# Designed miniproteins, single chains, continued (5), part 56

Each design is a single chain, and the fold is of that chain. pLDDT is the mean over its residues in the fold that is shown.

## One batch from the design tools (miniprotein)

Design m17927
Fold by ESMFold2-Fast:
Structure m17927 (fold): chain A 64 residues (1-64)
Amino acid sequence: ELLEKAKEHIKEAEKAEKEGDYRSAAAHYHQAIRLLEQAGADRSTIIEVRKKLGKVGEKIGELP
């Protein structure tokens, strides 16, 4: 199920953030966004994940 896979990637991204692995966190947030878009998830949910990705991107030196 696409939504469950997206949630798994969000959990992995949050775990990576706690460990300071921002590149892994970014990769998981990117995958979660793709899965949420394919699943037709609520736009507000997609925006929240994109915001998390943006914050992680800043930490690894990649700006929006």
Scores: mean pLDDT 81

Design m17928
Fold by ESMFold2-Fast:
Structure m17928 (fold): chain A 85 residues (1-85)
Amino acid sequence: MLMRVTVTIRVEPGQEERVAREALERLRRIPGVLEVRLADWSPPGVVDLDVLTRDGERVARLAEEAASRIPGVTGVEVEVEPDPG
């Protein structure tokens, strides 16, 4: 089953573009990641990404770890759900 991992990254104001670029690069390097999508728009101080995988729990853990290590990140939240298509 395809799983969607929603990654919500809280960032220092003004760091959204840099953190989004770094998060896309880091998350795409996680083994088992099939696709990473950046939200077209997020509120100030937030970067939202969707990760498509067949191993939701493992990828969620690794995504949270990878995102939390990006400079300027103040918090990371992850949610795993079946991909609706």
Scores: mean pLDDT 83

Design m17929
Fold by ESMFold2-Fast:
Structure m17929 (fold): chain A 77 residues (1-77)
Amino acid sequence: SDLVDETFRHLEEVDEEAKTASAEELRKMAKDLEGYGKKVTEELNKLNTDPIQQTAVQLRIVGLITELELRARQLER
């Protein structure tokens, strides 16, 4: 669906911004992405989005949040 494509585009934009981000900025991005992920999950459910596509979106959001948090920790070493 268009929302799935828009979500993946947004996640790629966040991933690109993370390349030059500070530890503080990375943590803020991770928190912002947690809120974004909840809203997107609710919207995809309302649209009766394909379960495989919903799972793919959820896994990418969780994966990116984890990557952002790990990168922030590495920058503080």
Scores: mean pLDDT 86

Design m17930
Fold by ESMFold2-Fast:
Structure m17930 (fold): chain A 64 residues (1-64)
Amino acid sequence: MKLTEEQKKELETLIDNAIKAAGRVLSEEELRVIVVNFLDKHGLPEESLEEAIKFAKEYLEKKK
């Protein structure tokens, strides 16, 4: 199942806020926790986990 444009924007905002709060680059474990909580909040299936993690990692790379 593909993430919607709105879901991608929300995930980007969550990552940006987490970086600001931490004052440092997020670890892969911290990023995974954000993604898992995001999927749970939206009731997204486990098949979306790999896509969401990939998207989140690509977004984090652009922020470095």
Scores: mean pLDDT 77

Design m17931
Fold by ESMFold2-Fast:
Structure m17931 (fold): chain A 82 residues (1-82)
Amino acid sequence: EKYIVITGRTPLPEVKEKLETAKKEGKKILYVQSDPNTTSIETLQRQNVVLGLLSQLGLKEGEDYYIVPYGDYKKLEELLKE
């Protein structure tokens, strides 16, 4: 639908491809955070890189992308149903 979903497990090359697809198709990004209690150092570093990329591209939270906290499946479902 109107969103492209990126998770803490999405590899960086795939993140870049998804960002380009979202821009080309006029879709917004949903970034689903990983479990903060079990998040590996590699996953945390990847999350920081992705958030940095969104900022560097001039994208705005709540306008161009949305951050979905870990375990907030209802918020993700509600956003996807719109």
Scores: mean pLDDT 72

Design m17932
Fold by ESMFold2-Fast:
Structure m17932 (fold): chain A 116 residues (1-116)
Amino acid sequence: LSPLHPLAVFAIASKDESLLDRLYQEVLKLIKEGKFDEALEGVYALAHAAGLLNRPDVVLQLAEDILKLSPDRPEFLLALARGARDVGHFEVAERIKELFLKHFPDSPLREEVERI
């Protein structure tokens, strides 16, 4: 996948929130199917697009859904925090960082999260 998923690109260009919902459902489907690399790209793209559309609530909801579906995969919260940071939603990035440190305190990715 491109760093920007096609649905994310179209959502940003058209300001169409229904495309964010389609990307959200696609990300959850990829996680359920065990396609974690594709899901990780989708998670970053969704956080980036939701930030640009001023929908930080979508990012926080996805963090909760990811923790339910894949509680042993710290890389998804790291991707969400990076996506939010890259579009200037620093408060959302900080909240996702706090969730990461709470759920994955001993993760080798902790140093990468602390750099956000």
Scores: mean pLDDT 78

Design m17933
Fold by ESMFold2-Fast:
Structure m17933 (fold): chain A 80 residues (1-80)
Amino acid sequence: SLSLPHADEEMTEEVDARLAAGEPEIRLEFPGESMVLRVGDGTLEIVEVSGPSFKALAALLQMRAAGVADEEIRAWLEAL
């Protein structure tokens, strides 16, 4: 097994305890950009998104989750 540094081990234990307690929510906030992610049973859901870069990232993640072909995703990225 790969051993993580002691600090990462403590963080992993805290995250595991939180996951066992319920659905975790991850909030990312930057000037002009924000994103809220909710983690459920075996899935990652984008609850809220604002700003051009995070909206593009959200669309990319949704396309991957929907099984869109890599070639179609690449064409969309090249059109940006």
Scores: mean pLDDT 60

Design m17934
Fold by ESMFold2-Fast:
Structure m17934 (fold): chain A 70 residues (1-70)
Amino acid sequence: MRVTATYTLDEKTGKSTVTIDVDGGPVHTPEGTVARGRQTRVSEGPRDTTVSHTVRTEDKDYVQERRKLP
């Protein structure tokens, strides 16, 4: 299992972005639990919540986006 955390600050807007990537651990999907998959979560600060959450398996990617422009 590999875990990578990346922190980015946009100096123009003052927004911070935290990306946590977990590769090779168990992940939960709508179809059930996969023993080995990849999970990526993106969160924005300071008051913003999770922007996106992606679960990747050998068969398919599952993406949940919280903030979308119309």
Scores: mean pLDDT 65

Design m17935
Fold by ESMFold2-Fast:
Structure m17935 (fold): chain A 74 residues (1-74)
Amino acid sequence: SMIDEIVEKLKKSAEEVLKANSSLPEEVKKKFEEQIERILEEIRNAKTEEEINKALQKFQGVVLELQDIASALA
């Protein structure tokens, strides 16, 4: 399904982001994984395209937050 394709793509994207930032503190990585898991669950349970789009915006925000943390710790 379209939802399964979106979830798989985002999961792979999150794994690549985490791999690129593997040296970050374990607590930061854990928080990122927990935030991503919640967003993926929101997408799986989405009933409308609007709900999917909101979850996609949250995903982008979480990735940007991790990158900001990585930059601050460099």
Scores: mean pLDDT 87

Design m17936
Fold by ESMFold2-Fast:
Structure m17936 (fold): chain A 85 residues (1-85)
Amino acid sequence: PLYELPEKVEMIEVTFDEKTGELVLGEKRTVETKEASRRVTELVRKLVEANLSEEKLRHLFAAIDAAFRGDEEAAKKHIELAKNS
């Protein structure tokens, strides 16, 4: 089935800090769905390139997914789990 995606979505800004290997959450922003997808793809590439552990990557990917959905609480929980991995 084809799903009609909204033109814009609310997401939490996410930056990957290559120096610390951690995700940094910013504020909730409204962005175009295409731009949100591009940002997610770019973040995933950066994480793969950073040669992190599988457990840490799993939690960071979950944090990005939560941030893309605007779920700040879930994103923060997964970032904390990644720090402990």
Scores: mean pLDDT 78

Design m17937
Fold by ESMFold2-Fast:
Structure m17937 (fold): chain A 93 residues (1-93)
Amino acid sequence: MRVTPEQAALARRLLEEIKEFLEKNLSKEDANKVYRYVAEAISALLRGDEEKAEEYFKKVKELIENSPDATPEQKEELIRKVEEALERLRAAL
């Protein structure tokens, strides 16, 4: 696949960081659902598919906003953390 070892390592670290934040603020089921879409968005960016990355990020926002377990402030922080992770990966590509 057309991914450098450094890009793959960064993607893995970003996914692990996001997983920790999701598990702290959301139920295990909601955290797992959001995590899957974050992983798909990262995979899309690694493939150069910006349209699919944007679609998956919109799904991440929708799932976080609809979670009953997090406060509005926690939801905003989670969305910001995911956005920052995707921008950090994009800058490394």
Scores: mean pLDDT 81

Design m17938
Fold by ESMFold2-Fast:
Structure m17938 (fold): chain A 91 residues (1-91)
Amino acid sequence: MEFSVEERMKNIFRAVALIAKEFGYEDIAKEAEELADNASKMTIDEIRKKVEELFKKMIEKSTPEQRKVIENFLKNVEKVLDSIKEEEKAK
């Protein structure tokens, strides 16, 4: 069902918001929370683009230690998005 895919997409933005808050990027965290609320209205490709934009903003503000954590987290999010995209194609 669409519901499970939408919930997973919303959780991706929520996770991005949590990482942004942990590093003190309050503006990025707020943007990610707003995107989570609109995730059900977005395609997986649009969500991927928005996630990448948020991560680019975080990397620009990051220390070297924070950047490693952010880059690792982005890889995990991209893998989840790829899995959701394959599930959507199977519907």
Scores: mean pLDDT 78

Design m17939
Fold by ESMFold2-Fast:
Structure m17939 (fold): chain A 86 residues (1-86)
Amino acid sequence: KEVEDAIAAFDKTLEENIEKYGFTLSDEQIEKIKEAVRPVIEKRKMPAPYVRWVVTELMKRLKEEGITTDEDVDKIIEEFVRAFGG
């Protein structure tokens, strides 16, 4: 339940911020991000409120840095893994 709540928070907050900040990511690249990051959240047992906060702050920063396209997907994954794994 706690892990499921955290994963649901990640998926929802990621999608909301993609829309809010106008990230030009394909459905395939969004799924690639989710598949890479979900196991890190599960392993680290991150609480849902913390996951929501990290996703929101990181995506705001990525948008400010111009990291918003399919070309950036590996960089986006790296930043999320670092944020949740570090």
Scores: mean pLDDT 84

Design m17940
Fold by ESMFold2-Fast:
Structure m17940 (fold): chain A 88 residues (1-88)
Amino acid sequence: SRQEIEKKLIEALEKGDYVEAVRLLRELFSGSAETIANSLYGFLTLAGVSREKLIQVLETEDEAEVAELLKDPEIQRFFDVLRKLIPK
């Protein structure tokens, strides 16, 4: 269910498993990378991260490539902001 995906996303964020968080964001929103980035635009603005960088991460399906992209401090900051501010 949507609620189970939301719970798993919160758990992944709290564990700092941002590779899993990316996978769960794709499942939760069931949309294009652009749609997901637009839905999360407020968090991108707060983190000071470009929409383009999040779209690149969301469009990347290979977990090893996602892990490499997540080494970017700006992307890490985005997920840290999301973890802190997402309603629980």
Scores: mean pLDDT 81

Design m17941
Fold by ESMFold2-Fast:
Structure m17941 (fold): chain A 65 residues (1-65)
Amino acid sequence: SDVSKYAGLAIRLIGYSIEGDAEVSIENGTIVVKFLKDSPELKEVAEEFKKYGEKVGVKVEIRYK
């Protein structure tokens, strides 16, 4: 389901945040994913997270350092 895909991608982004490759925060009901590292894998995960977030009614913003 879209919810299961969103949840799986959220867990992967938490992993990147623990490693210091990204920062994840909530600002005015929007989940903000800030990239601290230029990684194609991180970019793909974040873009998919934004896509599935939008499908389940969650706003997602991606920011670069």
Scores: mean pLDDT 84

Design m17942
Fold by ESMFold2-Fast:
Parts: C-alpha cells; structure tokens; sequence
Structure m17942 (fold): chain A 79 residues (1-79)
C-alpha cells in the first residue's frame, strides 16, 4: 500500500502536468539533483535515457523522485 500510494501520486502528477519535455535549464537542474542526492550510475543513466527519449518534465521528475526514494530506502536498510 505504501509503494502503491507513492506510485499513484507520481502517476497523477504526470497525468495532470503538461506533456512537454524539460527545457535545457530544467535538465541542468535535474542533473544537479542527481549529483546532490548521490544516485547510482545505473539510476542516472536511466533518467538520462528518459530525457533522451523526450519524456515530459513531469515524467522525468517523477522518475528522479522515485530513484531518490529507493536510494534512501537502501541506505536505511544497510543501517
């Protein structure tokens, strides 16, 4: 239910947002956030692939937020 709620919230955000790819400035901000949050090489590559495919800004940002949550959960599990 917890993961389902997060997925539903992200899906709703994407649905309710303009279907417009991120601008150059927004891509720069997304890359900065990936570096600051310490995402893995694999997670960064996945987000870059979404940008390359021309997905909407909302979809790319939702993927970024999910990747950040997964990294936090992984770090907490390692204690």
Amino acid sequence: SESAAIYAALEARVRDSPDVPPSEAEVEEIRRRMEEEGLSEEQRQEIEELIRQGLSRAAVEAALEMAILLEKKKKEAEK
Scores: mean pLDDT 78

Design m17943
Fold by ESMFold2-Fast:
Structure m17943 (fold): chain A 106 residues (1-106)
Amino acid sequence: SLTRVRATVTISGGEVGPEGILDALRAALKVPGVKRVNIYGQDGELLGTADGKSGLIAVANRTARAGETLTIEVVGDKESAIKAAEAAARALSRHAEVGSVEIEVE
């Protein structure tokens, strides 16, 4: 069965622009069993999306800054969705300082 995993990432320093969002989406898609990845900004705006079947990625020309939160949503097989959310959060940490990551499984 498909699982939805949500990871909330707090940016404690620096910024995440389109390149950082693209890196996170690519990192998540490398995990087999991922069907969809969405990354949302603090106000719920879609910053990026990726389709697991086609590999198609779309990224908004937006930047998230220190003090803001990002939400990573992954749909896929449970273990894959968790690993993909963790991979995306780790990719974001290469672009900005990540203060906290909270993962919820639905």
Scores: mean pLDDT 89

Design m17944
Fold by ESMFold2-Fast:
Structure m17944 (fold): chain A 62 residues (1-62)
Amino acid sequence: EEEARKRAEYQRKVEEINEKLNKAARDSAELQKEDFEKGMAYGREAGLEAIRERAELDKELE
């Protein structure tokens, strides 16, 4: 039904957010080898961005 379409769209967007976050985690780890503070900051920013994107998706469901 209509909810099934919304759930499918939501899941697709969640997967995109998770993929970006996983890439950011790997990029952060590589940066940490060269500059620990920059790598950690990059990871924190990526995590916060993922939380914001997830919150926006939750608003779209409601």
Scores: mean pLDDT 78

Design m17945
Fold by ESMFold2-Fast:
Parts: sequence; structure tokens; C-alpha cells
Structure m17945 (fold): chain A 100 residues (1-100)
Amino acid sequence: SKLEEMEELKKELEEKLKAGELTSEEAYEIAEKMFLLAFEAAKTSEEKLEIKKLYDKAMEKLDEAREAEKNKDEEKKKKAFEELLKIFDEVIELVKKMEE
């Protein structure tokens, strides 16, 4: 199911973050896959708008992580990825409600 794929993507991000191996490039790739699945699950314009709001927040956190990585600021990069992980939780919960 799309939810199972989204939960696996979240787990991949979380495990790489915990290992200190997550790059901004990898995080962008995981996020793009996550939101592609979320947009495919959306049935209405209202649902798509709610996902788009979370997508915009995710892109902001990814930009923050990329800038922190460029500046070798590991603490800011980690915080940005932790915030991205929270956004993944929100989009997964939103998709769960849409599939009920």
C-alpha cells in the first residue's frame, strides 16, 4: 500500500539520520518520493492543498539542511532533518485519514 511505502521512506530517513549518514541530497530524494505517494493518495483539491502546505514546509527544511551542510553546521543540519521527520509524520497521518 502507499502508506506502507511512506512508512518505509520515513524509516529510511530516520535510520540514516540516527547513523549520522543522511545527506541533504538523499533527504531531497526521500522527500520527493514521500510527497509523490501523498499526492497520488489525494482525491480532492482540498486534500491536495493540505499536502501542498506540508510539501512547502518540507522543502523549506530541506533548504535549511542543504545550507547547513554547505556551512558544515552539523547541529543545524540535524535539527532541519528532525523537523523534516516531524513533517513526514504529519503527511502520513493526513494520508491515513484520507484512506479511512
Scores: mean pLDDT 88

Design m17946
Fold by ESMFold2-Fast:
Structure m17946 (fold): chain A 86 residues (1-86)
Amino acid sequence: MMSKEQLELEKRIYEILKKHLKDTLSDSDIRSLASSIASLITRIHPSASPEIKQLVEELRKGLKEGDEERIEKTVLELAQKLLQLN
C-alpha cells in the first residue's frame, strides 16, 4: 500500500507526464513511469546512477520550494533517463 504522500506525488507526476507525453506514450505507460519516478523520490535506491540521484535531489528541492517550473523540467528529465535505461 502506498503512503498518502507517494500517491499525491504520483498523481502530480502523472499529470505532468500526460501533458507532455500523451501523444507519444499510452496512458498505461505514463502511469507506470509516474509510479517509478514517485518511488525513486520516496525511496531513492543506493544502486541508482549518479545522474538519477542528482535529478531526484533536484525534484525534491523543487517540491520543497514549490517551484513548479523546476518540478516539471526535472520530472521530464527523469522520464527521459528512465526511458533510455529500458
Scores: mean pLDDT 77

Design m17947
Fold by ESMFold2-Fast:
Structure m17947 (fold): chain A 58 residues (1-58)
Amino acid sequence: SGMEEAIRLAKEQGSDFSLGMALLALVRAGDRSVAEEAAKAFEKAGRKDLAEEVRSLL
């Protein structure tokens, strides 16, 4: 799917913020298994606020 391509592209570019956003979209769509990976990506991007938001969805 286009989401899998977006995740791969974000990882290739080293964009932790873009990776976090793509994974957060999956969490919001019901895939909670990627929530911790999304939170870690946001923490690496310096966005602790977004990491806590992702974890609060669990």
Scores: mean pLDDT 79

Design m17948
Fold by ESMFold2-Fast:
Structure m17948 (fold): chain A 83 residues (1-83)
Amino acid sequence: SLVEQVKAVADDLIPKLEELRELIEKKKQDEALELLKKMDQEYGDIFGEEIKGIEKLVKEKKFDEAKKAVDALLGQVKQAKNL
């Protein structure tokens, strides 16, 4: 199930999402895009649409919207982990 797939990656994904959030907050566009590319390679089969959406916002320098999107994904992953 999707929930089991999310649970399996949650412990590795959560710290990467926290790092991404900090890079976006500091407006480090190039570093955030590099991390997003790595995350898409590792988790794109589960979260490809979410990662691509955040990437687009970062490319457009919509850092506040990008941060909200990361927070939404982080909340989704944490909720699934606790199921």
Scores: mean pLDDT 85

Design m17949
Fold by ESMFold2-Fast:
Structure m17949 (fold): chain A 83 residues (1-83)
Amino acid sequence: SVSKEEIEKILRETFEKLGVKVSDEVIRNIASLLAEYFSSTPVESLTDEQIETLSTVLSNLFKLSEKEREAIKEALRKLKEKS
């Protein structure tokens, strides 16, 4: 399983790499929601459809742009790769 702290780190690193500016509070909230989701769904089992759905739900919840949504998708792919 992946920790909330690891999710937050990957989100922050991915957003920085892609030049995406998201508040620290939003990053922490996204990491919390993802940690809860991954407590019952192994991160290594994520499908492309699940990555698309999670990024869409999170971007709608936090009113994020398409660029920020793509950054979340990239972060989810990195989390899957490292697990």
Scores: mean pLDDT 86

Design m17950
Fold by ESMFold2-Fast:
Structure m17950 (fold): chain A 62 residues (1-62)
Amino acid sequence: LEEALKKAEKATLIEVGDSTAVVLYDEKGNVLEAKLLDMSVEEAKELLLKYSKNLKEIEIIE
């Protein structure tokens, strides 16, 4: 996840109960990684902002 976060330019966060599904995309829209995180959408968004350097877009689906 950490390596994908450094390369990702787009992310989609999907609320799944008390967990968040994260899908990370490169500049061409290819999926770099998809993972279920045992954390809220708000916590997952903070994680993306803290560790991503190239992120241009975050989509949230609730």
Scores: mean pLDDT 80

Design m17951
Fold by ESMFold2-Fast:
Structure m17951 (fold): chain A 83 residues (1-83)
Amino acid sequence: GAEEALKAAKDALELAKEAKTLTSAIGALIKAIGAMLLAALNGLAVLTKDGVEGTTEAGKEAVALAEEAIKIAREKIKELEAA
């Protein structure tokens, strides 16, 4: 449901921000992608050729949080791989 998708996206974002190791950053990325897919599976978002788009207010928030988590996790993976 909407609550589960939104919580998953928020949890993924916090994990991405707190990631200190390559393993934790990859874990955050996987959880963020999972949250985005959970939103789509619950009808809160749709998969399009342009990416994942929220269809409800909660779905749009969940997608936005998951996209931010993916962005942060990807940047941390890049930094941690370079270290």
Scores: mean pLDDT 79

Design m17952
Fold by ESMFold2-Fast:
Order: structure tokens, then sequence, then C-alpha cells
Structure m17952 (fold): chain A 69 residues (1-69)
């Protein structure tokens, strides 16, 4: 069960990274989904993988910064 949650967190983290890249390339409509997936990755990794949680939190910070522009 714990390993499956980490695998799902990594999957959401990867999707969030892909969507953030699209937003950086000019598609700001990708930002709400990128944020949702980053938040899901944090929730799934919380208590199971600090490395994945930290990566997702850092990604969420980048998404929020891009939302302000």
Amino acid sequence: MKKEKVQEAVKYLGEAIRLLQKAEEGDKSALPKAREYAEKAIELAKGYSKKVQDSAEELLKKIKELEKK
C-alpha cells in the first residue's frame, strides 16, 4: 500500500512537471491542472517519501510564481 502511494505520487509529479513546462512555453491554461497534480503528489507522498514530497512542494512553488506573471 505505501509503495503504491509513492508510485502514484511520482506519476502525479511527472504530470505536474509536464504541465508546468507547457505553461512556461506560453500555455497558461495548463497552470490550474499542474497545481492540482502537484498538490496530489504532495498528499500521496506525505509520510511515505520525503524526497518526492520535497520535489512536489518545490514544483508547486514554481507553479505559484508563474501564476503571478
Scores: mean pLDDT 80

Design m17953
Fold by ESMFold2-Fast:
Structure m17953 (fold): chain A 84 residues (1-84)
Amino acid sequence: DEEAAKEAMELIFDYFKNGPEATRKKMAEEARKYIEDLLAKGYSVEEIAKLLNITKEAVEHILETGEFPSKELREESVKKYLES
């Protein structure tokens, strides 16, 4: 559900900020798989971005690279989404 998706992404992004590099890369790959599963279920990139409380650009970055966006890009993305 929406709350579980938000909690999962918050945990994943916490690991991105504070975890060792190997853990961050593993979490980023799991985030990509989760986003791919949502796309397979018929969610659009924009709907996934809204569900996860990140920008469309952040979702696209994870899908294309299998890596989290840079710390600065992720923080700007969340701020932009909240301001819109």
Scores: mean pLDDT 67

Design m17954
Fold by ESMFold2-Fast:
Structure m17954 (fold): chain A 73 residues (1-73)
Amino acid sequence: MLSEEEINRYIELLREYLKEQGASQETLDSFDKAIEAGLKYELAYIGALIAYQRGEISLRDVLKAKELYEKKK
């Protein structure tokens, strides 16, 4: 099971990725609203996929994020 700290790390990684892709402040505000609307675990899973692509985490860590997302669906 992912810790709350790992979930937040992946969400922050996705937020930074969006900024790197040129996301506007309005898009980032919508991202924060999506977290509040219950998409937190889905967004954390996407962040974990980006971390894996960058070589920062193992495939096992990605699968843990996916399992948590599917349980909170």
Scores: mean pLDDT 80

Design m17955
Fold by ESMFold2-Fast:
Structure m17955 (fold): chain A 112 residues (1-112)
Amino acid sequence: SAAVQALLAARSPRELLNLPPSELAALTPAEVDALLREAAARLPDEDVPAVVRELETMLEMPSEQSRLRAVRILGYLAPKAPAETIPLLERVAREDPSPRVRALARELLATL
C-alpha cells in the first residue's frame, strides 16, 4: 500500500505504534495490520522497554478497545521481545475482565 509506505517513511516506529484511531481510520484493517507489524519489527531495541511500559498502562484502561489495541501490539512485538511481551500476554489471557480481550491474548500466544 502506498499509504502504508508513506507512513513508514515519514514517521518513527514508536510514533506509528502510538498513532491515534483517527489517523488509522484512513487505512483498511489489512493496511493497519501491515503498518503495525512493520513498525514493531523496525522498533529499536532500546525503545522496547518504554513501549512495553506504555502498553502495560493501556492494559489498565477501562476501555476494552484500548486493551484490545495493546494486546495486538504486544503480539506484533513478541517475535522481537518475547521476554518482555509473553508474560504480559499470559497475564491478560488469565486475568482481563473482558472474555474478548482474554480470547485475543490466547490466540496470539497459540501462534507464537
Scores: mean pLDDT 85

Design m17956
Fold by ESMFold2-Fast:
Structure m17956 (fold): chain A 58 residues (1-58)
Amino acid sequence: SLTVGQLQARIDALDFGIDVLERVLQQQGYQNADLQKLLQRMKEERAKLEQELEQALA
């Protein structure tokens, strides 16, 4: 299992990537379907890591 620090680092990296990708999509008017799919996958991965972090802190 990942440590709390490793989980937090991965969440932080995903937060950065999500913010960048969201800005790109906003500038493109949400017309890039591949980037929209990537954004959804990143959000799903973040949610899974957040759940693992909650379990590690319990």
Scores: mean pLDDT 86

Design m17957
Fold by ESMFold2-Fast:
Structure m17957 (fold): chain A 82 residues (1-82)
Amino acid sequence: SAATREKIRAALEKLAKEDPALLDRIALGKLTPEDLRKLAELAGLSVATMRKPENLEYARRLAIEIQTEEGIKLIVEGVEKV
């Protein structure tokens, strides 16, 4: 649902700042059961809901998008300064 996706987005944005290693594992689709529990807790979702393939696929895709945006930002800022 849109509400579920919004919760996942907020959780991933928080992870980008607080736990970038976990965000990397999400983007790579290499979640451990412990990672899944942490992500579900941060999103305010049950582990059963977070485990749904559509929600994991959404989280993975969004994690890649967040990393890409951060990477583009760093490149733009770096190029402007060199």
Scores: mean pLDDT 76

Design m17958
Fold by ESMFold2-Fast:
Structure m17958 (fold): chain A 90 residues (1-90)
Amino acid sequence: MPRAIELARQAAEAFKEASKDPNKLDEALTLVRQALAEDPEHAHTWRSLIRAVEKAKELFEKDPEKGKEYAERVAGSTENLARELEREAA
């Protein structure tokens, strides 16, 4: 579980950076997939986050402004997830 929390924090940072560099979404996707492998207990949450990354990528292709807004929202959700996992582990 500690590894999944670390991966979630790294993914949140990648989502924040995605607002300036859409290629960071690929990094975030890799990190979230690793978190899913490390934390199968929360598989449904990690799969939802994978779909969110894929949606952000689609939005950046069609409308970069909406893509940035969506990536920022996903970053916030991922930060909240990391905090809740920390509480659960404590």
Scores: mean pLDDT 80

Design m17959
Fold by ESMFold2-Fast:
Structure m17959 (fold): chain A 99 residues (1-99)
Amino acid sequence: SKEELVKELLEAIKAKDVDKVVDLLRILETLGWLDEKVVREIAQALVDTKDVEFAEKLLEKSKEKESPLGIKLAEYALRVLKEGADVEEEIEKLVKEVL
């Protein structure tokens, strides 16, 4: 189900399992299970890691596996965590870019 897939994705982010995160994002996008709530939950989980290295690895793996969603989410996390960008402004941009 959508709820189970999102839960597994959030746990994979918490575990910093880069490969699993990208694979689950690809499934979520392919099935069209993206809405504003889901995008915001994933974005928050990425920022909550406070791990720039994880976000950089996620960006590289997302490019390798050709996940547009993964690329945009990783770039969002890097702007917030590495560049100190405003969370509220960046999340609004992310939602518009993904949906």
Scores: mean pLDDT 88

Design m17960
Fold by ESMFold2-Fast:
Structure m17960 (fold): chain A 94 residues (1-94)
Amino acid sequence: DPERLRRIQLLAKIAVGLNPEEREELQKLFNLTPEQIAQLEALSEQIANDEEMKLELGQWILERGPLKTGEEQIIATTEWMLERLGLDTSLIYP
């Protein structure tokens, strides 16, 4: 599914940094508000700078299954972030 691949690529870009056009595309594909996108970006930046958060996230991913593809890890990472922000995890699932 080409749309599924595009969604996953945009979720991965949250960790790298989104430009304004990428933020708009992410809003459209996931029905997220600009405020929710900003919260995801801020949390991603916190994870990058916090060793304890990295370990918590890593443990969460491993508890879901020991062997994961990059795609599944991106989805799991976003799901964990949505849960930490108190947002509906269904936002990333159809």
Scores: mean pLDDT 77

Design m17961
Fold by ESMFold2-Fast:
Structure m17961 (fold): chain A 55 residues (1-55)
Amino acid sequence: MPEFKADEKVKAELARLVAEHPELRQPLIDYLLKHPNVSVEELRKFYEELVEKLK
């Protein structure tokens, strides 16, 4: 797996998502700590679920 490139993309996506909803920073970081091999797609899916709960 291209873990090096995936990790950089995941970190970039995390920064983008936190900029949109700073209040979701902690749960997003917690998710990454529990899932160290998470993909950008999986991170976005989790973020969308958190945003839905805020509505």
Scores: mean pLDDT 74

